# Designed miniproteins, single chains: the designs that were tried, part 85

Each design is a single chain, and the fold is of that chain. pLDDT is the mean over its residues in the fold that is shown.

## One batch from the design tools (miniprotein)

Design m2961
Fold by ESMFold2-Fast:
Structure m2961 (fold): chain A 86 residues (1-86)
Amino acid sequence: MLSKEEAEERAKRFEELADKYIKLGDEYVKQGNYEKAAEAYRKASDAYLEMASLYRQLGDIEKSDEYGKKADEFRKKALEYRKQAE
């Protein structure tokens, strides 16, 4: 079972990964590359789901819910840009 410190370190890495993919998605949107933007936002959503899972394992339901909502937001963005790419 993960310690709180190990979970917080992993969450920080997933936060950095999510930020990286959000920035990549935003740049692809500026370029009109909606397919790559959708992929980047999907990867950001996946990173937030991992964070939500980590905080759920720690019993931190408030942070788990917060990161789950962020995952849903970027999942919706990915789906919307995927539709625009078709």
Scores: mean pLDDT 86

Design m2962
Fold by ESMFold2-Fast:
Structure m2962 (fold): chain A 110 residues (1-110)
Amino acid sequence: EEEEKERELLILRINLAVAGFPQETIDLALELFEKVKDNEEIRKIFLEFLDYVTDAVARALDAGDEEKLRRIHELTQKALREFLENVDDLDKVKEIAEQAKKEIDRIMAE
């Protein structure tokens, strides 16, 4: 459990850095992970959301679309702040993740 969480944290740091997220966004994500690491369901939603975001970032980078990349970064930071305000509310965390994913899909579709 604890060893698995430490590995998840390391992978999270690496993936966000490789995806080119600003240090402020990485710090926000790491703070959020520390707050949710003992809540299995919320931790999984958070990590699945970040996987979705990093995949979208990779696609925007491959397309050379700097405007989509900027918008995804901005949306991610907003969503992470909303997660921090609602870390003890599973239903609200699910709602935030689903809404942010829909907004990312809209951005990627133009």
Scores: mean pLDDT 82

Design m2963
Fold by ESMFold2-Fast:
Structure m2963 (fold): chain A 83 residues (1-83)
Amino acid sequence: KPSLLEHSAAFFEKLAEKYPDDERLNSLVDRFRAIIEDPSATRQQIEDVLTRTYMEAQLLLLDRGEPLEKLIVWEVEVYNKLL
């Protein structure tokens, strides 16, 4: 259970707080919460969820005009911790 996943969840939670009616943001937060709370999650499952969430978040941030650089840095940090 990587602590950097909690950091990523906090980022999406903060975005959801800024855009509370955004169903996509709420879905991303729920997905991160689910994987963080699953003590049986395998590395492959974590990588799959992270990759899919990253792709969805990238498109969402582009729609919102939010900085992509923060998401890229967080994705790399999480991936390095899983290695």
Scores: mean pLDDT 68

Design m2964
Fold by ESMFold2-Fast:
Order: C-alpha cells, then structure tokens, then sequence
Structure m2964 (fold): chain A 64 residues (1-64)
C-alpha cells in the first residue's frame, strides 16, 4: 500500500543518514529505490526496491 511505501521510505532515509561511506552498489540501490518511490505507479515494485535497499544498508552497517 502507499502507507507501507512511505514508512519504508522513511526507514531507508534514516538508515542512509547513519551510514558512513556507502559502497557504490549500496548508494545506487538507495538512489534507485527513492527515485522509483517518486516516479513509479507500481507500489509493489517500489516496495520491493525499498526493501532491497534497506537490506543492503543494514548489511553494510553491520560490517562497520
């Protein structure tokens, strides 16, 4: 749903602001997910991309 997309977007932004020197792959995933959130009408695609970006950020934060 739109509400789920907005909540995932907020979580991703909070995580992104906590990460130091994200890898190019993680940075690209974040940028793609946020761009789709603003441009795509397919909420399921947006949700999937946001969840993938969140997972990548959390994995990178766990290594720092």
Amino acid sequence: SREEVLELGKELEKLYNSIENPSPEVSAAIADALELMGTSEDLEEVKKKLEEAIKLVKEELAKQ
Scores: mean pLDDT 79

Design m2965
Fold by ESMFold2-Fast:
Structure m2965 (fold): chain A 78 residues (1-78)
Amino acid sequence: KTEEGIELLRKGVELAEKGDVEKGNEYAAKALELARDDPEAAEKLAEEGEKLAEELTGLGAGMARLAATGARNIVETK
């Protein structure tokens, strides 16, 4: 589950970086949904998103930041 969420996040970021922001958002949303009831998975998604946001620029970085923020919100609500 955690690995699947991270893979979906990475795919979403890759799609956004290529200019397919709509499909990137769909993959990021799926990653967040998988982590919704799993704070540990959400924490790992936030860490991966934060890392990608630091490594990338443009649309990919923006997608990674949005996903990281969503994952942090899941962790903070417990």
Scores: mean pLDDT 79

Design m2966
Fold by ESMFold2-Fast:
Structure m2966 (fold): chain A 89 residues (1-89)
Amino acid sequence: MEEQIEGDIVVALGEILVAVTKLATLERNEPISERDVDRIIELAKKAAELGYKEEAVSLLKTVADYARQSGNKEAAERLEKAAKEIEKE
């Protein structure tokens, strides 16, 4: 029972990661907020713990590229650091 519930959560997290990655790469008129960066890092870490390490790293790198293009160097650095930490695990 719990294993099946866990599977549903994992699928939901995968869908959230894909959605967030697409939204982050859509070159919005508004810059990525610090709150958005925190949420993306949190979701990526949770996804990596659940076995979606490759997707988590891809998400963080994609969002970091978008942040850099938007002039948010601090956000890009935070996202890149999180991606490196997940890659080393």
Scores: mean pLDDT 67

Design m2967
Fold by ESMFold2-Fast:
Structure m2967 (fold): chain A 73 residues (1-73)
Amino acid sequence: MTEEEREKIDRIVERARKVLDELMAQGKTLEQAAIEAARVAMDEMEKLGLTDEQRDEVFRRLGELIREAKAAA
């Protein structure tokens, strides 16, 4: 994976994190916020034409974010 591809993935994950944080701050449950964050990430991946390998990395990092949020509760 190139540095440019890694930066694209980082931006998608960071956007998903912001959506997760904003929705939880609005009083949404972790489940509701996670579903919306995943939806936003999926839309971005589709628009950017990510490969299966790149999509797997995004989903792996989203899973880490959700696990961290759950562990903090």
Scores: mean pLDDT 80

Design m2968
Fold by ESMFold2-Fast:
Structure m2968 (fold): chain A 98 residues (1-98)
Amino acid sequence: DKEKILEELKAELEKLGLVDRPINTQEMLEALKDVAPEAAKHIQEASRLMGKDREKAIEHLKKAADILYEVIKAGKPLTPLQKRVAYYLLEAKIELEK
C-alpha cells in the first residue's frame, strides 16, 4: 500500500541522511531521466503549468508519483537521490488527494 511504501522510503532515506535534503525541479528531472523518463516529462509539464493551470499541473504531479510507485513496486534499484525524489512526489500526491 502507498502508506507502507512511503514509510519504507522514509526509513531508507533516514539511514542515508537524506530525508530532509531539499530538492528542486532540475534535480528531480536529472534524477528521473534514466529510471522513469515519463515521470520526468510529467514533472517538466507540471512546472510549466503551475502558473497557468494549477489543476492540470497537479494532475501531472500525480501521474509522476504513480509512475514512481510502480517503479518501486517492481523492485527496480533506485539511487539515494531517486529515492528522495520518489518520497517527495508520493508524499505530495497523498497530501493532494485529501
Scores: mean pLDDT 83

Design m2969
Fold by ESMFold2-Fast:
Structure m2969 (fold): chain A 67 residues (1-67)
Amino acid sequence: SEALLEATARLLAERLREAGVDQARIDEALAKPPKQAIVALANAALEAGLSVDEVARMVEAAVAEAR
């Protein structure tokens, strides 16, 4: 559902902020529709130097918490 995607994007953004991803990049991603926001947040994390495995774990954790 859209609500689940919105919650996932918000929770993923919180995890990325804690991991040291630039707030301006997070804010830019969150301005997008929820599905696109999640993709943009994942890309911002990769650009910030997080590994694919780290980003995947953060996304999985955000999805689990949103449910």
Scores: mean pLDDT 86

Design m2970
Fold by ESMFold2-Fast:
Structure m2970 (fold): chain A 80 residues (1-80)
Amino acid sequence: MSVDEILEELTEKLSELVEKYEEALENGDKKEAEEILKKMVELMEETAEQLKKLGYEELAEEILERKKDFEEVLKKELEK
């Protein structure tokens, strides 16, 4: 099932990026953490575009809303 596969791939890749993001924060490398955050945002945008092309506009909107929440939370951590 292509949609389930897309969502599972997104989850796996985001988990890997979150781990790298936490590592960058532990090392005090805010610049590296910011670059990883950008990669996570880009991944979610690409996945949403893919879902829109497949006709799953509501799922794409859901991912874009979660992207915004995720980005806001991570930006607040970078500002600390």
Scores: mean pLDDT 79

Design m2971
Fold by ESMFold2-Fast:
Formats: sequence, C-alpha cells, structure tokens
Structure m2971 (fold): chain A 62 residues (1-62)
Amino acid sequence: KNKEIVEKFLSELEKKKKAGVLSDEETALLEELKAMIAAGASYEEILEFLKKKYGEGGIESL
C-alpha cells in the first residue's frame, strides 16, 4: 500500500517533468525522493516525509 502511494506520487512528478510544468519546489522534491530511495529509505519513511510536506489530503489530491 505505501509502495503504491509513493510510486503514484513519483509517477505524477515524472509526468509533470516531461510536460515541462514541474516547479522548482517539485523538482527539489523529486530529487530528494530519488535520493532517499537510492539511500535505501523505506516506502514508509518516504510516505511520512510526504505527509509532513503536503499533509495526508495533499497526497490524495494527486
């Protein structure tokens, strides 16, 4: 479940990047999420990070 939420969020950021509409804040977020995954962070840790930044409702609004 956490994996699906994180993967969906990353997919939406990647779509925005390809469309050229990714903000500076979203670009920094995408790079940070990719760095966390590369460092071996769990999907639970990534989801908690996203909840702190956007709140739970913000993630659902994707």
Scores: mean pLDDT 74

Design m2972
Fold by ESMFold2-Fast:
Structure m2972 (fold): chain A 56 residues (1-56)
Amino acid sequence: MEIKKEAEKVEKEKKELDARADYLRQTGSPEVAERARKEADERVQKKYQEIAEKSL
């Protein structure tokens, strides 16, 4: 089972996306940063749902 590796990959990507959003917020693009965070959260949630489905 590779579920743990998939979860770790998702967490790593989330951290990179969060860092990118923070950078955008600091450089004066708060609206873009908020949109990026929302999309990252949705993608992470979808990935966790896929992992749950694999556990069936």
Scores: mean pLDDT 74

Design m2973
Fold by ESMFold2-Fast:
Structure m2973 (fold): chain A 88 residues (1-88)
Amino acid sequence: LSENEKKVRKIFQELIDSIKENYTLDNIKKALTEAVEKLLSLPNVDYKVIGVDIKSLGEVFYNMTGDKEMLDFFNEQSEKLFKLAAEQ
């Protein structure tokens, strides 16, 4: 894997680990916001790919929690990344 792919993997793993420690909406929003900021700070990241991954992760956690507000927040972050990808 490329150096950037390893960094992306680490950010997603840290996000997943943070959410698994506490499934509250506040913790999920904080963890996801921090993860997105870290991803946006990396050079040469494909924002469309990252947007798809975030959307998929939101669906996984929605299946575990049933929290519609959490799902909506993941979708908002994903849509933000898709808009940035269109400008790349």
Scores: mean pLDDT 84

Design m2974
Fold by ESMFold2-Fast:
Structure m2974 (fold): chain A 65 residues (1-65)
Amino acid sequence: SEEERAQAVADSLIAAIKDFAETGKNASKETIEKGLEQVKELAKKYPSVADRVIKEAEELFEKIK
């Protein structure tokens, strides 16, 4: 389902952001930004699914600059 797809994309993005925040080595800021945009597009159809994940991803991304 699109909900499951949104969750999978969001989970991948969160994992990449956490890894980047921890090591700063495994994902580029540009790659993370593209992933975040994809999650935001999915959130337009499933806001309840993506709401928390998008917020968490954005907060983590801001902390890594």
Scores: mean pLDDT 65

Design m2975
Fold by ESMFold2-Fast:
Structure m2975 (fold): chain A 67 residues (1-67)
Amino acid sequence: MDEKLAKEIVKIVEEKYPDAKPDPRLAAQVVERLAGISVEEFLKRYKEDPNDPFVQNTLKMIALLSK
């Protein structure tokens, strides 16, 4: 896992869901195992279209599982 990329996802989740405290490892696991893509590919999709429903639903799932 690229910890730097996983931390970038954590920052995005924390900015959108301030009460969420996701671990970078948890964020990577949600992207890779539930969303079925790499952390790198997820960040690429976010940068191309941050309002993509797939991206938004994945961020919400990370926030919900961070508890």
Scores: mean pLDDT 81

Design m2976
Fold by ESMFold2-Fast:
Structure m2976 (fold): chain A 59 residues (1-59)
Amino acid sequence: MSLQEALTEMQDLIEGYENAKREAEKDEKNKEERMAVLDKMIDGYQQAAKFLQEMIERQ
């Protein structure tokens, strides 16, 4: 897998989790716990995407 393909995969995952977070916001009962988990996942993948972007730019 190329660095560009890995970056695209991370961006797709981020978008998926952001969509899940929007759905979680509609569930008043459990939204805080669900959003906290989703925020952590989004942050992790955003950090990975930034690292991949830097590696691509250095090439």
Scores: mean pLDDT 78

Design m2977
Fold by ESMFold2-Fast:
Structure m2977 (fold): chain A 90 residues (1-90)
Amino acid sequence: MKVSPEAAKAMAEALRAALPGLRAEAAAAEAAGGEVNAQIAAYLRKAADYAEEAIRAYEAGDNDKAFEYAVEAAVHLLAAASLRAAQKSA
């Protein structure tokens, strides 16, 4: 996809701000124990890893690749959120 420089910058800044929180949330989920929390932790770790790759791609000037990694981060965040929602409904 063609990505605007403004959109890429805003995305990279948002991911950079979110990254420490994602890492901390993954560690907290793992520490909570249980199979579902382990899955939530795994998705949050993958989201953080993809967010970090998106930031690196943006810093390298590859705005399109940065957005591809940001989409992968978002997919893994949605998976973690879906598991948390199911956990609250059980």
Scores: mean pLDDT 84

Design m2978
Fold by ESMFold2-Fast:
Structure m2978 (fold): chain A 72 residues (1-72)
Amino acid sequence: QRQTLEQLAGKGDELVDQAKALVKKGNIEEARRIAEKALRDIKEQFGSESAEQMVKVIRKRIEEAIEELENE
C-alpha cells in the first residue's frame, strides 16, 4: 500500500504535466482524453480504496490545471 500510494502520486504528477503541455499546444480535448484513459488504467491496476481516492484527487488536479491555463 505504501509503495502503491507513492507510485500513484508519481503517476498523478506525470498526468498533470502532460495535460498542461497539451493545453499549452491548444489540445485541450486531447489532454482530457489522455487523463481519462490514464486514470482508468491506474484505478484498474491498483484497485484499492486508497487508489480510488487518489484517482479522484489526480482528476481534480488535472481539471484545475486545464482551467487555470484557459483563464490566463
Scores: mean pLDDT 71

Design m2979
Fold by ESMFold2-Fast:
Structure m2979 (fold): chain A 83 residues (1-83)
Amino acid sequence: MTPEEIREAARVIYDGFLETYGAVPKPVLRGPSPLTRQLAEEIRRLAEEHKLPTVDLVLESRGPEDDPKIAEGIRAVVEAARR
């Protein structure tokens, strides 16, 4: 997964939270996934820029076997936003 795909997914999640809640996602990490950590870092960067109220977004991984499923989910979010 590219840094660009993670950044685009973070943007889509951020924009969706603004539209739905009038707030920005605050990532809460549970589990060892490097992909959820990278996604959380990009979301935090966007949230810092706009200084809005936060809503908890729990990003959970049950193990390393979840990384391909997390990557697929990130790609699906990016692909949907581009169309």
Scores: mean pLDDT 70

Design m2980
Fold by ESMFold2-Fast:
Structure m2980 (fold): chain A 120 residues (1-120)
Amino acid sequence: SVEKIYEEYKKLMDEAREIFQEFVDAIKNKDVKRARELLKKLKEVLEEMLKLAKPLMTEEEFEKAEELMKQLLELLEQAIKAAEAGDDEKALEYLQQARETFLELEDLILEKMRKALEES
């Protein structure tokens, strides 16, 4: 049911938010190894979220979601590189941009889940 998909999506979203916060903490602590492990986990969770949302999206909307996910992961990789270089200011700038992209991705998927629930 759409309700079960929405409940599963909420659990994945909570997991993604937790991983993102742990990633921010790892970058602030210069724990590059931990940050890379968290980036891999976040990618897996985001891929599962997109898989759940795909049947509720048009091709164009799904391509937009994939683009936002790609942009988010690239920004997080840039935050790791800045942290490795000791550029704290640049690392925080990439984290801020990543957070904004993450929220845009969440809003896009949540809007599709909400519409599916209303049409059920």
Scores: mean pLDDT 87

Design m2981
Fold by ESMFold2-Fast:
Structure m2981 (fold): chain A 77 residues (1-77)
Amino acid sequence: SLQEVEKELAILETRLAVLEGAVFVHERAIEVLKSKGDSPSNLARIAQLQREIERLRREIKELRDRIERLRREIDRL
């Protein structure tokens, strides 16, 4: 039903906002670490945060693709 699709869309859009916020926090953490200098420990932490951002970006892409499919489904109803 339209109501069920709209409810699923709202849940996915909320999850998307949370993940986009997490990426923002990680990107700011990298900037702070970069300001502290190029020590091996700082570079290792930056690399870990960059890998986490890439994981989050993959999840964000999958969520955006699902949201667009649901929006197309609503447009067909």
Scores: mean pLDDT 88

Design m2982
Fold by ESMFold2-Fast:
Structure m2982 (fold): chain A 71 residues (1-71)
Amino acid sequence: SHMDILKQNIKQILEGLVKSAEQDPRIPKAGVEEIKKQVQDLIESLPTMSEDQMLQKFNDIAKKYSKLLKE
């Protein structure tokens, strides 16, 4: 279904984001752990989330990553 494809794509993007954060020397280790926790929480909730909820949580993680890069 559309939702199953979207959820799989979001999961893959989130896993890639964690790898990028771990490899980025600009991000403190504490910040990497915060991103990893938010990603894990989102992935675990993914099966029960609506499309709007998934996109909102994904944007929250992207915003956190962006903020860490500016500190």
Scores: mean pLDDT 81

Design m2983
Fold by ESMFold2-Fast:
Structure m2983 (fold): chain A 87 residues (1-87)
Amino acid sequence: MVEEVHLEYEGTFSSSEEILAFLEEIYKKVKELSKDKKVHLKVVLEYKGTTFHLDAVFEKGELKASATLVDPEKGSRSFSESGPLPE
């Protein structure tokens, strides 16, 4: 049985570049931890009134992720991805 780690992050950002940089740092950490552990990641980000929710599980080189963008003017959009981790 592998150890399970729960990671939760929240943040408010002023640019999409800040969001991408933040997500890249989280991904590097998760990718390293997921070599030996099951990682359950939750991220809630806010950008200009839009809220981004990410829920992802990383285990044994596999990813299962779902994301929802909530814009009060445009409504919600959902995304999902599953399969082997990108190299």
Scores: mean pLDDT 75

Design m2984
Fold by ESMFold2-Fast:
Structure m2984 (fold): chain A 83 residues (1-83)
Amino acid sequence: SLEEAEKLIKEIEKNGKITLEDVRKIFSLLNREQELEDIIKEMNEFAEKYQHLSLEEVQQALDEFKKKLINRIKELIEEARRS
């Protein structure tokens, strides 16, 4: 339900921690499985590209990805509220 998705995002915002399990659950609750598939593809592409980066560069890229992911989820929840 939308209420479950809202509770999950509040917990993620409080702790700054997001798991792929949380992402899958939120996208499923919002009927956005296609967007989840797109995110997984993006993650796989980044993994391949990281072969020649320093660990410091990888960590920074992952931190930026996490920030974008959380913001995208928040946008989807707002859209769902308007429906």
Scores: mean pLDDT 77

Design m2985
Fold by ESMFold2-Fast:
Structure m2985 (fold): chain A 57 residues (1-57)
Amino acid sequence: DLARAVIAAGSPDAVRDLRDRLIADGKAAGKPDEGRKRADDVERRIREAVRRALEEL
């Protein structure tokens, strides 16, 4: 799972890169709004998961 890989990395840059890729994929498919919505959803889930993982340490 891509989200797990980003959590393992613990990197804001990795999250940014993933977001940019999803937006670019949406534009290439002719649906930029869908790509952005998907990117925002994934970024939010990753941030929440990373926060929880760090709190458990």
Scores: mean pLDDT 71

Design m2986
Fold by ESMFold2-Fast:
Structure m2986 (fold): chain A 89 residues (1-89)
Amino acid sequence: SALAEELARAIGALKGLALVKVEEELKKYLEENPEASEEEIEELGRKLLKEAKEEVERRIAEMPSDEELLREGRRAEAELEELALALAA
């Protein structure tokens, strides 16, 4: 469960960072182009959101698989169990 929570947190952080970048880029565009039409702003927003989605999907694909995370978690659990048994002896 801890590894699943960590993965969910990491994915959430990636989405959050991607949205912040979209907001910063839109703000910069508006500051540099105060005459920009609503249509131009909406089109840029859609483009930036698409790019953000693609980056998040790429980053998720680069993450360790659930099987790798579960395997690592099982190793950590076994190590803690060995330590607990050593302390009980």
Scores: mean pLDDT 71

Design m2987
Fold by ESMFold2-Fast:
Structure m2987 (fold): chain A 55 residues (1-55)
Amino acid sequence: ALRERLKAKGYEVVDEVRIPGTDGRTFLVKKPDGSEKVVVEAGGRIYESDIPPPK
């Protein structure tokens, strides 16, 4: 499972949201350095994107 893989990398799963209109899911994770990352699972592929912290 993707969530278990993220935890194995040391990422903390903060939130999990289904992507509207798709079978995909979006995970908001925190890295050990405190930075945040969005992980998207769609179409059997995994996409990772860094997000800027809220100002």
Scores: mean pLDDT 71

Design m2988
Fold by ESMFold2-Fast:
Structure m2988 (fold): chain A 72 residues (1-72)
Amino acid sequence: MRPPDSKISELVDKLKEAFLDPNEEEKKKKIEEVRQELRKYLQQTLGLDEDTVERVIRDLETTVQEEIEKEK
């Protein structure tokens, strides 16, 4: 439950790196790793429902994707 913002920021940074990876295999692996870490963190630390967890992950993925597309 401590620094939830810091942990989310860390995972968002990992997600950005994953989406920017030119290697398709590494990209898929990194994205899945970040998704798993997000699910565990949100469920274990924040005690969120599966629906809420999935929504947060989707929102973060969308935000990261939009940031990358804007910076491209």
Scores: mean pLDDT 75

Design m2989
Fold by ESMFold2-Fast:
Structure m2989 (fold): chain A 89 residues (1-89)
Amino acid sequence: MSDAEIAAAQAGVAAVVGAALPAVPAAEHDRVLQAAVRAVNAVVEGKMTPVEAVEEVAREAIAAAPDEAAKARIRAAGAEAVAAVEAAL
């Protein structure tokens, strides 16, 4: 995987995590953070694209979200992060 693809994945995943942590219960923070670490590692290993990594972290964060408003916020952040990754590559 290229340095640009790894950097794009790190930035996109960080954006989703930043939106998710204030929106999900504190008990779910480790779940979201572990999903982020696994997704970025999968990009480094060539097992996921940067877009797939962002979508995977957003999916895990949405599953951890307590209500529809939190899910909508995370979904919007995920879509923006995907667009930013695609624009960077």
Scores: mean pLDDT 85

Design m2990
Fold by ESMFold2-Fast:
Structure m2990 (fold): chain A 60 residues (1-60)
Amino acid sequence: DEKIKKAKEGAEAGRAGDAEKAGELLKQSGFDNAAEVAKKGGPAAAYAVGGAVARELEEG
């Protein structure tokens, strides 16, 4: 699923310190609210939210 891949890439971008890229990837995964949290909260928030979105998409 491309959405799961984008959410995981968003989490990794956040872990790498790129909150802006993480937000863009999370928006592409279909989670606009998660993208907003990532962009406003910084890299740590981006990593946490991206990981949560990826897990939710994998678990249903």
Scores: mean pLDDT 78

Design m2991
Fold by ESMFold2-Fast:
Structure m2991 (fold): chain A 72 residues (1-72)
Amino acid sequence: KVAAAREAAAEYAAKIQEYLELSKDPANAELARQLARMYGDLAEGKVTALSDPEEGEQKLAEAEARLAAVRA
């Protein structure tokens, strides 16, 4: 439901903030920025799916594929 999707988006926003703080450390900056961006894309996909399920599903699939590639 809408409430659950917004809650998931809020959780992703919290992770984005955490990784942005980690990106201030030069040793972790690039990876932390990549992870923050990916979680941002996941959050946007969840919100987009509430108004346009087709577009939201595409954005989520793309973001999930990028996250998997970074971990491969």
Scores: mean pLDDT 69

Design m2992
Fold by ESMFold2-Fast:
Structure m2992 (fold): chain A 86 residues (1-86)
Amino acid sequence: MEEELIAELEIPPGGKWTLPSLGIPGYQITVEVLEGEVRLYVDGQFLRTLKPGEKFEFPADDPRIYTFENLGDKPAKLKVTRKKVS
């Protein structure tokens, strides 16, 4: 199944990125940490810390708000992909 690149982005030290709801049924979003360390929040609640090489997957039609926060002293780089699952 072909993965489509949505974004490759950098979160500065102390910065955060909130993924807007994509509202796309039948697709899965994957966020991969390429560099740095980020904290993942779902609807403002801490879920886990993601380190380089770790991935987090969720449905593209998930109504919850996902936030990625870099509390480190170096920029964090994330890769966001979408793939069709149905």
Scores: mean pLDDT 80

Design m2993
Fold by ESMFold2-Fast:
Structure m2993 (fold): chain A 95 residues (1-95)
Amino acid sequence: SAEELAQLAYKALQEGDYELALQLAQAALTLDPDNVLALAIRAYILALRAPESGKLEEAEEYLRKAEELAAKQEVSPITQQLIEEARRKIEEVKA
């Protein structure tokens, strides 16, 4: 399921395997494009790895969608924390 893939992506993120986390999060989004955890994971990793403008713009788009969906539904504390960390990282990169 999309949720199972998103949880596996989160585990990969916790282990520092950003490539696997991105692949699993994308697989989750292929099944459910509105999976907030998967959107937050992609936004966070893209922000971490994005000193370049192209990847930063992609991170901002994923984060915007995650924030919009999180405002309309209940999300886990882990998902909320990732959204906040992604926002902070994007702001740091833009400074």
Scores: mean pLDDT 85

Design m2994
Fold by ESMFold2-Fast:
Structure m2994 (fold): chain A 73 residues (1-73)
Amino acid sequence: NKIYVKGDGDYGFGTVSGYVVPEAKKLPGFKSAEIDPITDSAVITFEEGVDLDEAIEKLKKSLKGSAKVEKGE
């Protein structure tokens, strides 16, 4: 149960670690995040049984276009 996130370059370096990951931590069933600060990307893992489509939509609303969010597994 993973989603893939990439920061929008308009916010510079650290968008994922400084903004995206804090917002993801507020979502129900957040388990972990693996951050690549060089590419400003992360893999976010949710607990089993979490609706990833719902989690992605909630995260996209919080981010307001500051990052790309893709469904993984």
Scores: mean pLDDT 74

Design m2995
Fold by ESMFold2-Fast:
Structure m2995 (fold): chain A 92 residues (1-92)
Amino acid sequence: MTAEEKREFAERLVEALRKLGLDPQTIERIRAVVDEAIAAGKSFREIQAAVDAYLDEHLTDYERLAVRLAWGAVASGKRPEEITAELVRPPP
């Protein structure tokens, strides 16, 4: 994955998080983690690890779930609307 492709991924991730209703400040912090990792020449896997570390230290269980679902969906080419529908499903 090129640096340009990583930035396009980051833009799609931010849009997905925005549609999930995450706080703008939280989205900005997550974007900063991704941008810092891209600037450091990190691989896609290393960027994901950096985000996961940030989630585990700074975010609530709901926010962590939302970010992980958004990451997985964007990585698989799914639309942000599909992620929103998944999060509002009642537990089995």
Scores: mean pLDDT 74

Design m2996
Fold by ESMFold2-Fast:
Structure m2996 (fold): chain A 82 residues (1-82)
Amino acid sequence: SSSRQRLEELERLMKAGEKASYEMVLEGENGAKITVKAEFEGGKLVSAKITLTDNVSEEQKEAAERVAEELRKAGVDVTLEY
């Protein structure tokens, strides 16, 4: 399967001691955005930056804070910005 082959190739590149970065942007109503930047080393998530615009809901802010806390408990260096 193409998805499995891409994951295996990515895992090999990451295990070679290379660093990988991923960025994801989630868009909501009225120009609200949540941007997640994730950094990987050796196939492991080591840091994440979560940036929220002022227009995101309080429920979305609380969810982002909970995600940040769980990732920090797992040993990930997390920055949360509003």
Scores: mean pLDDT 74

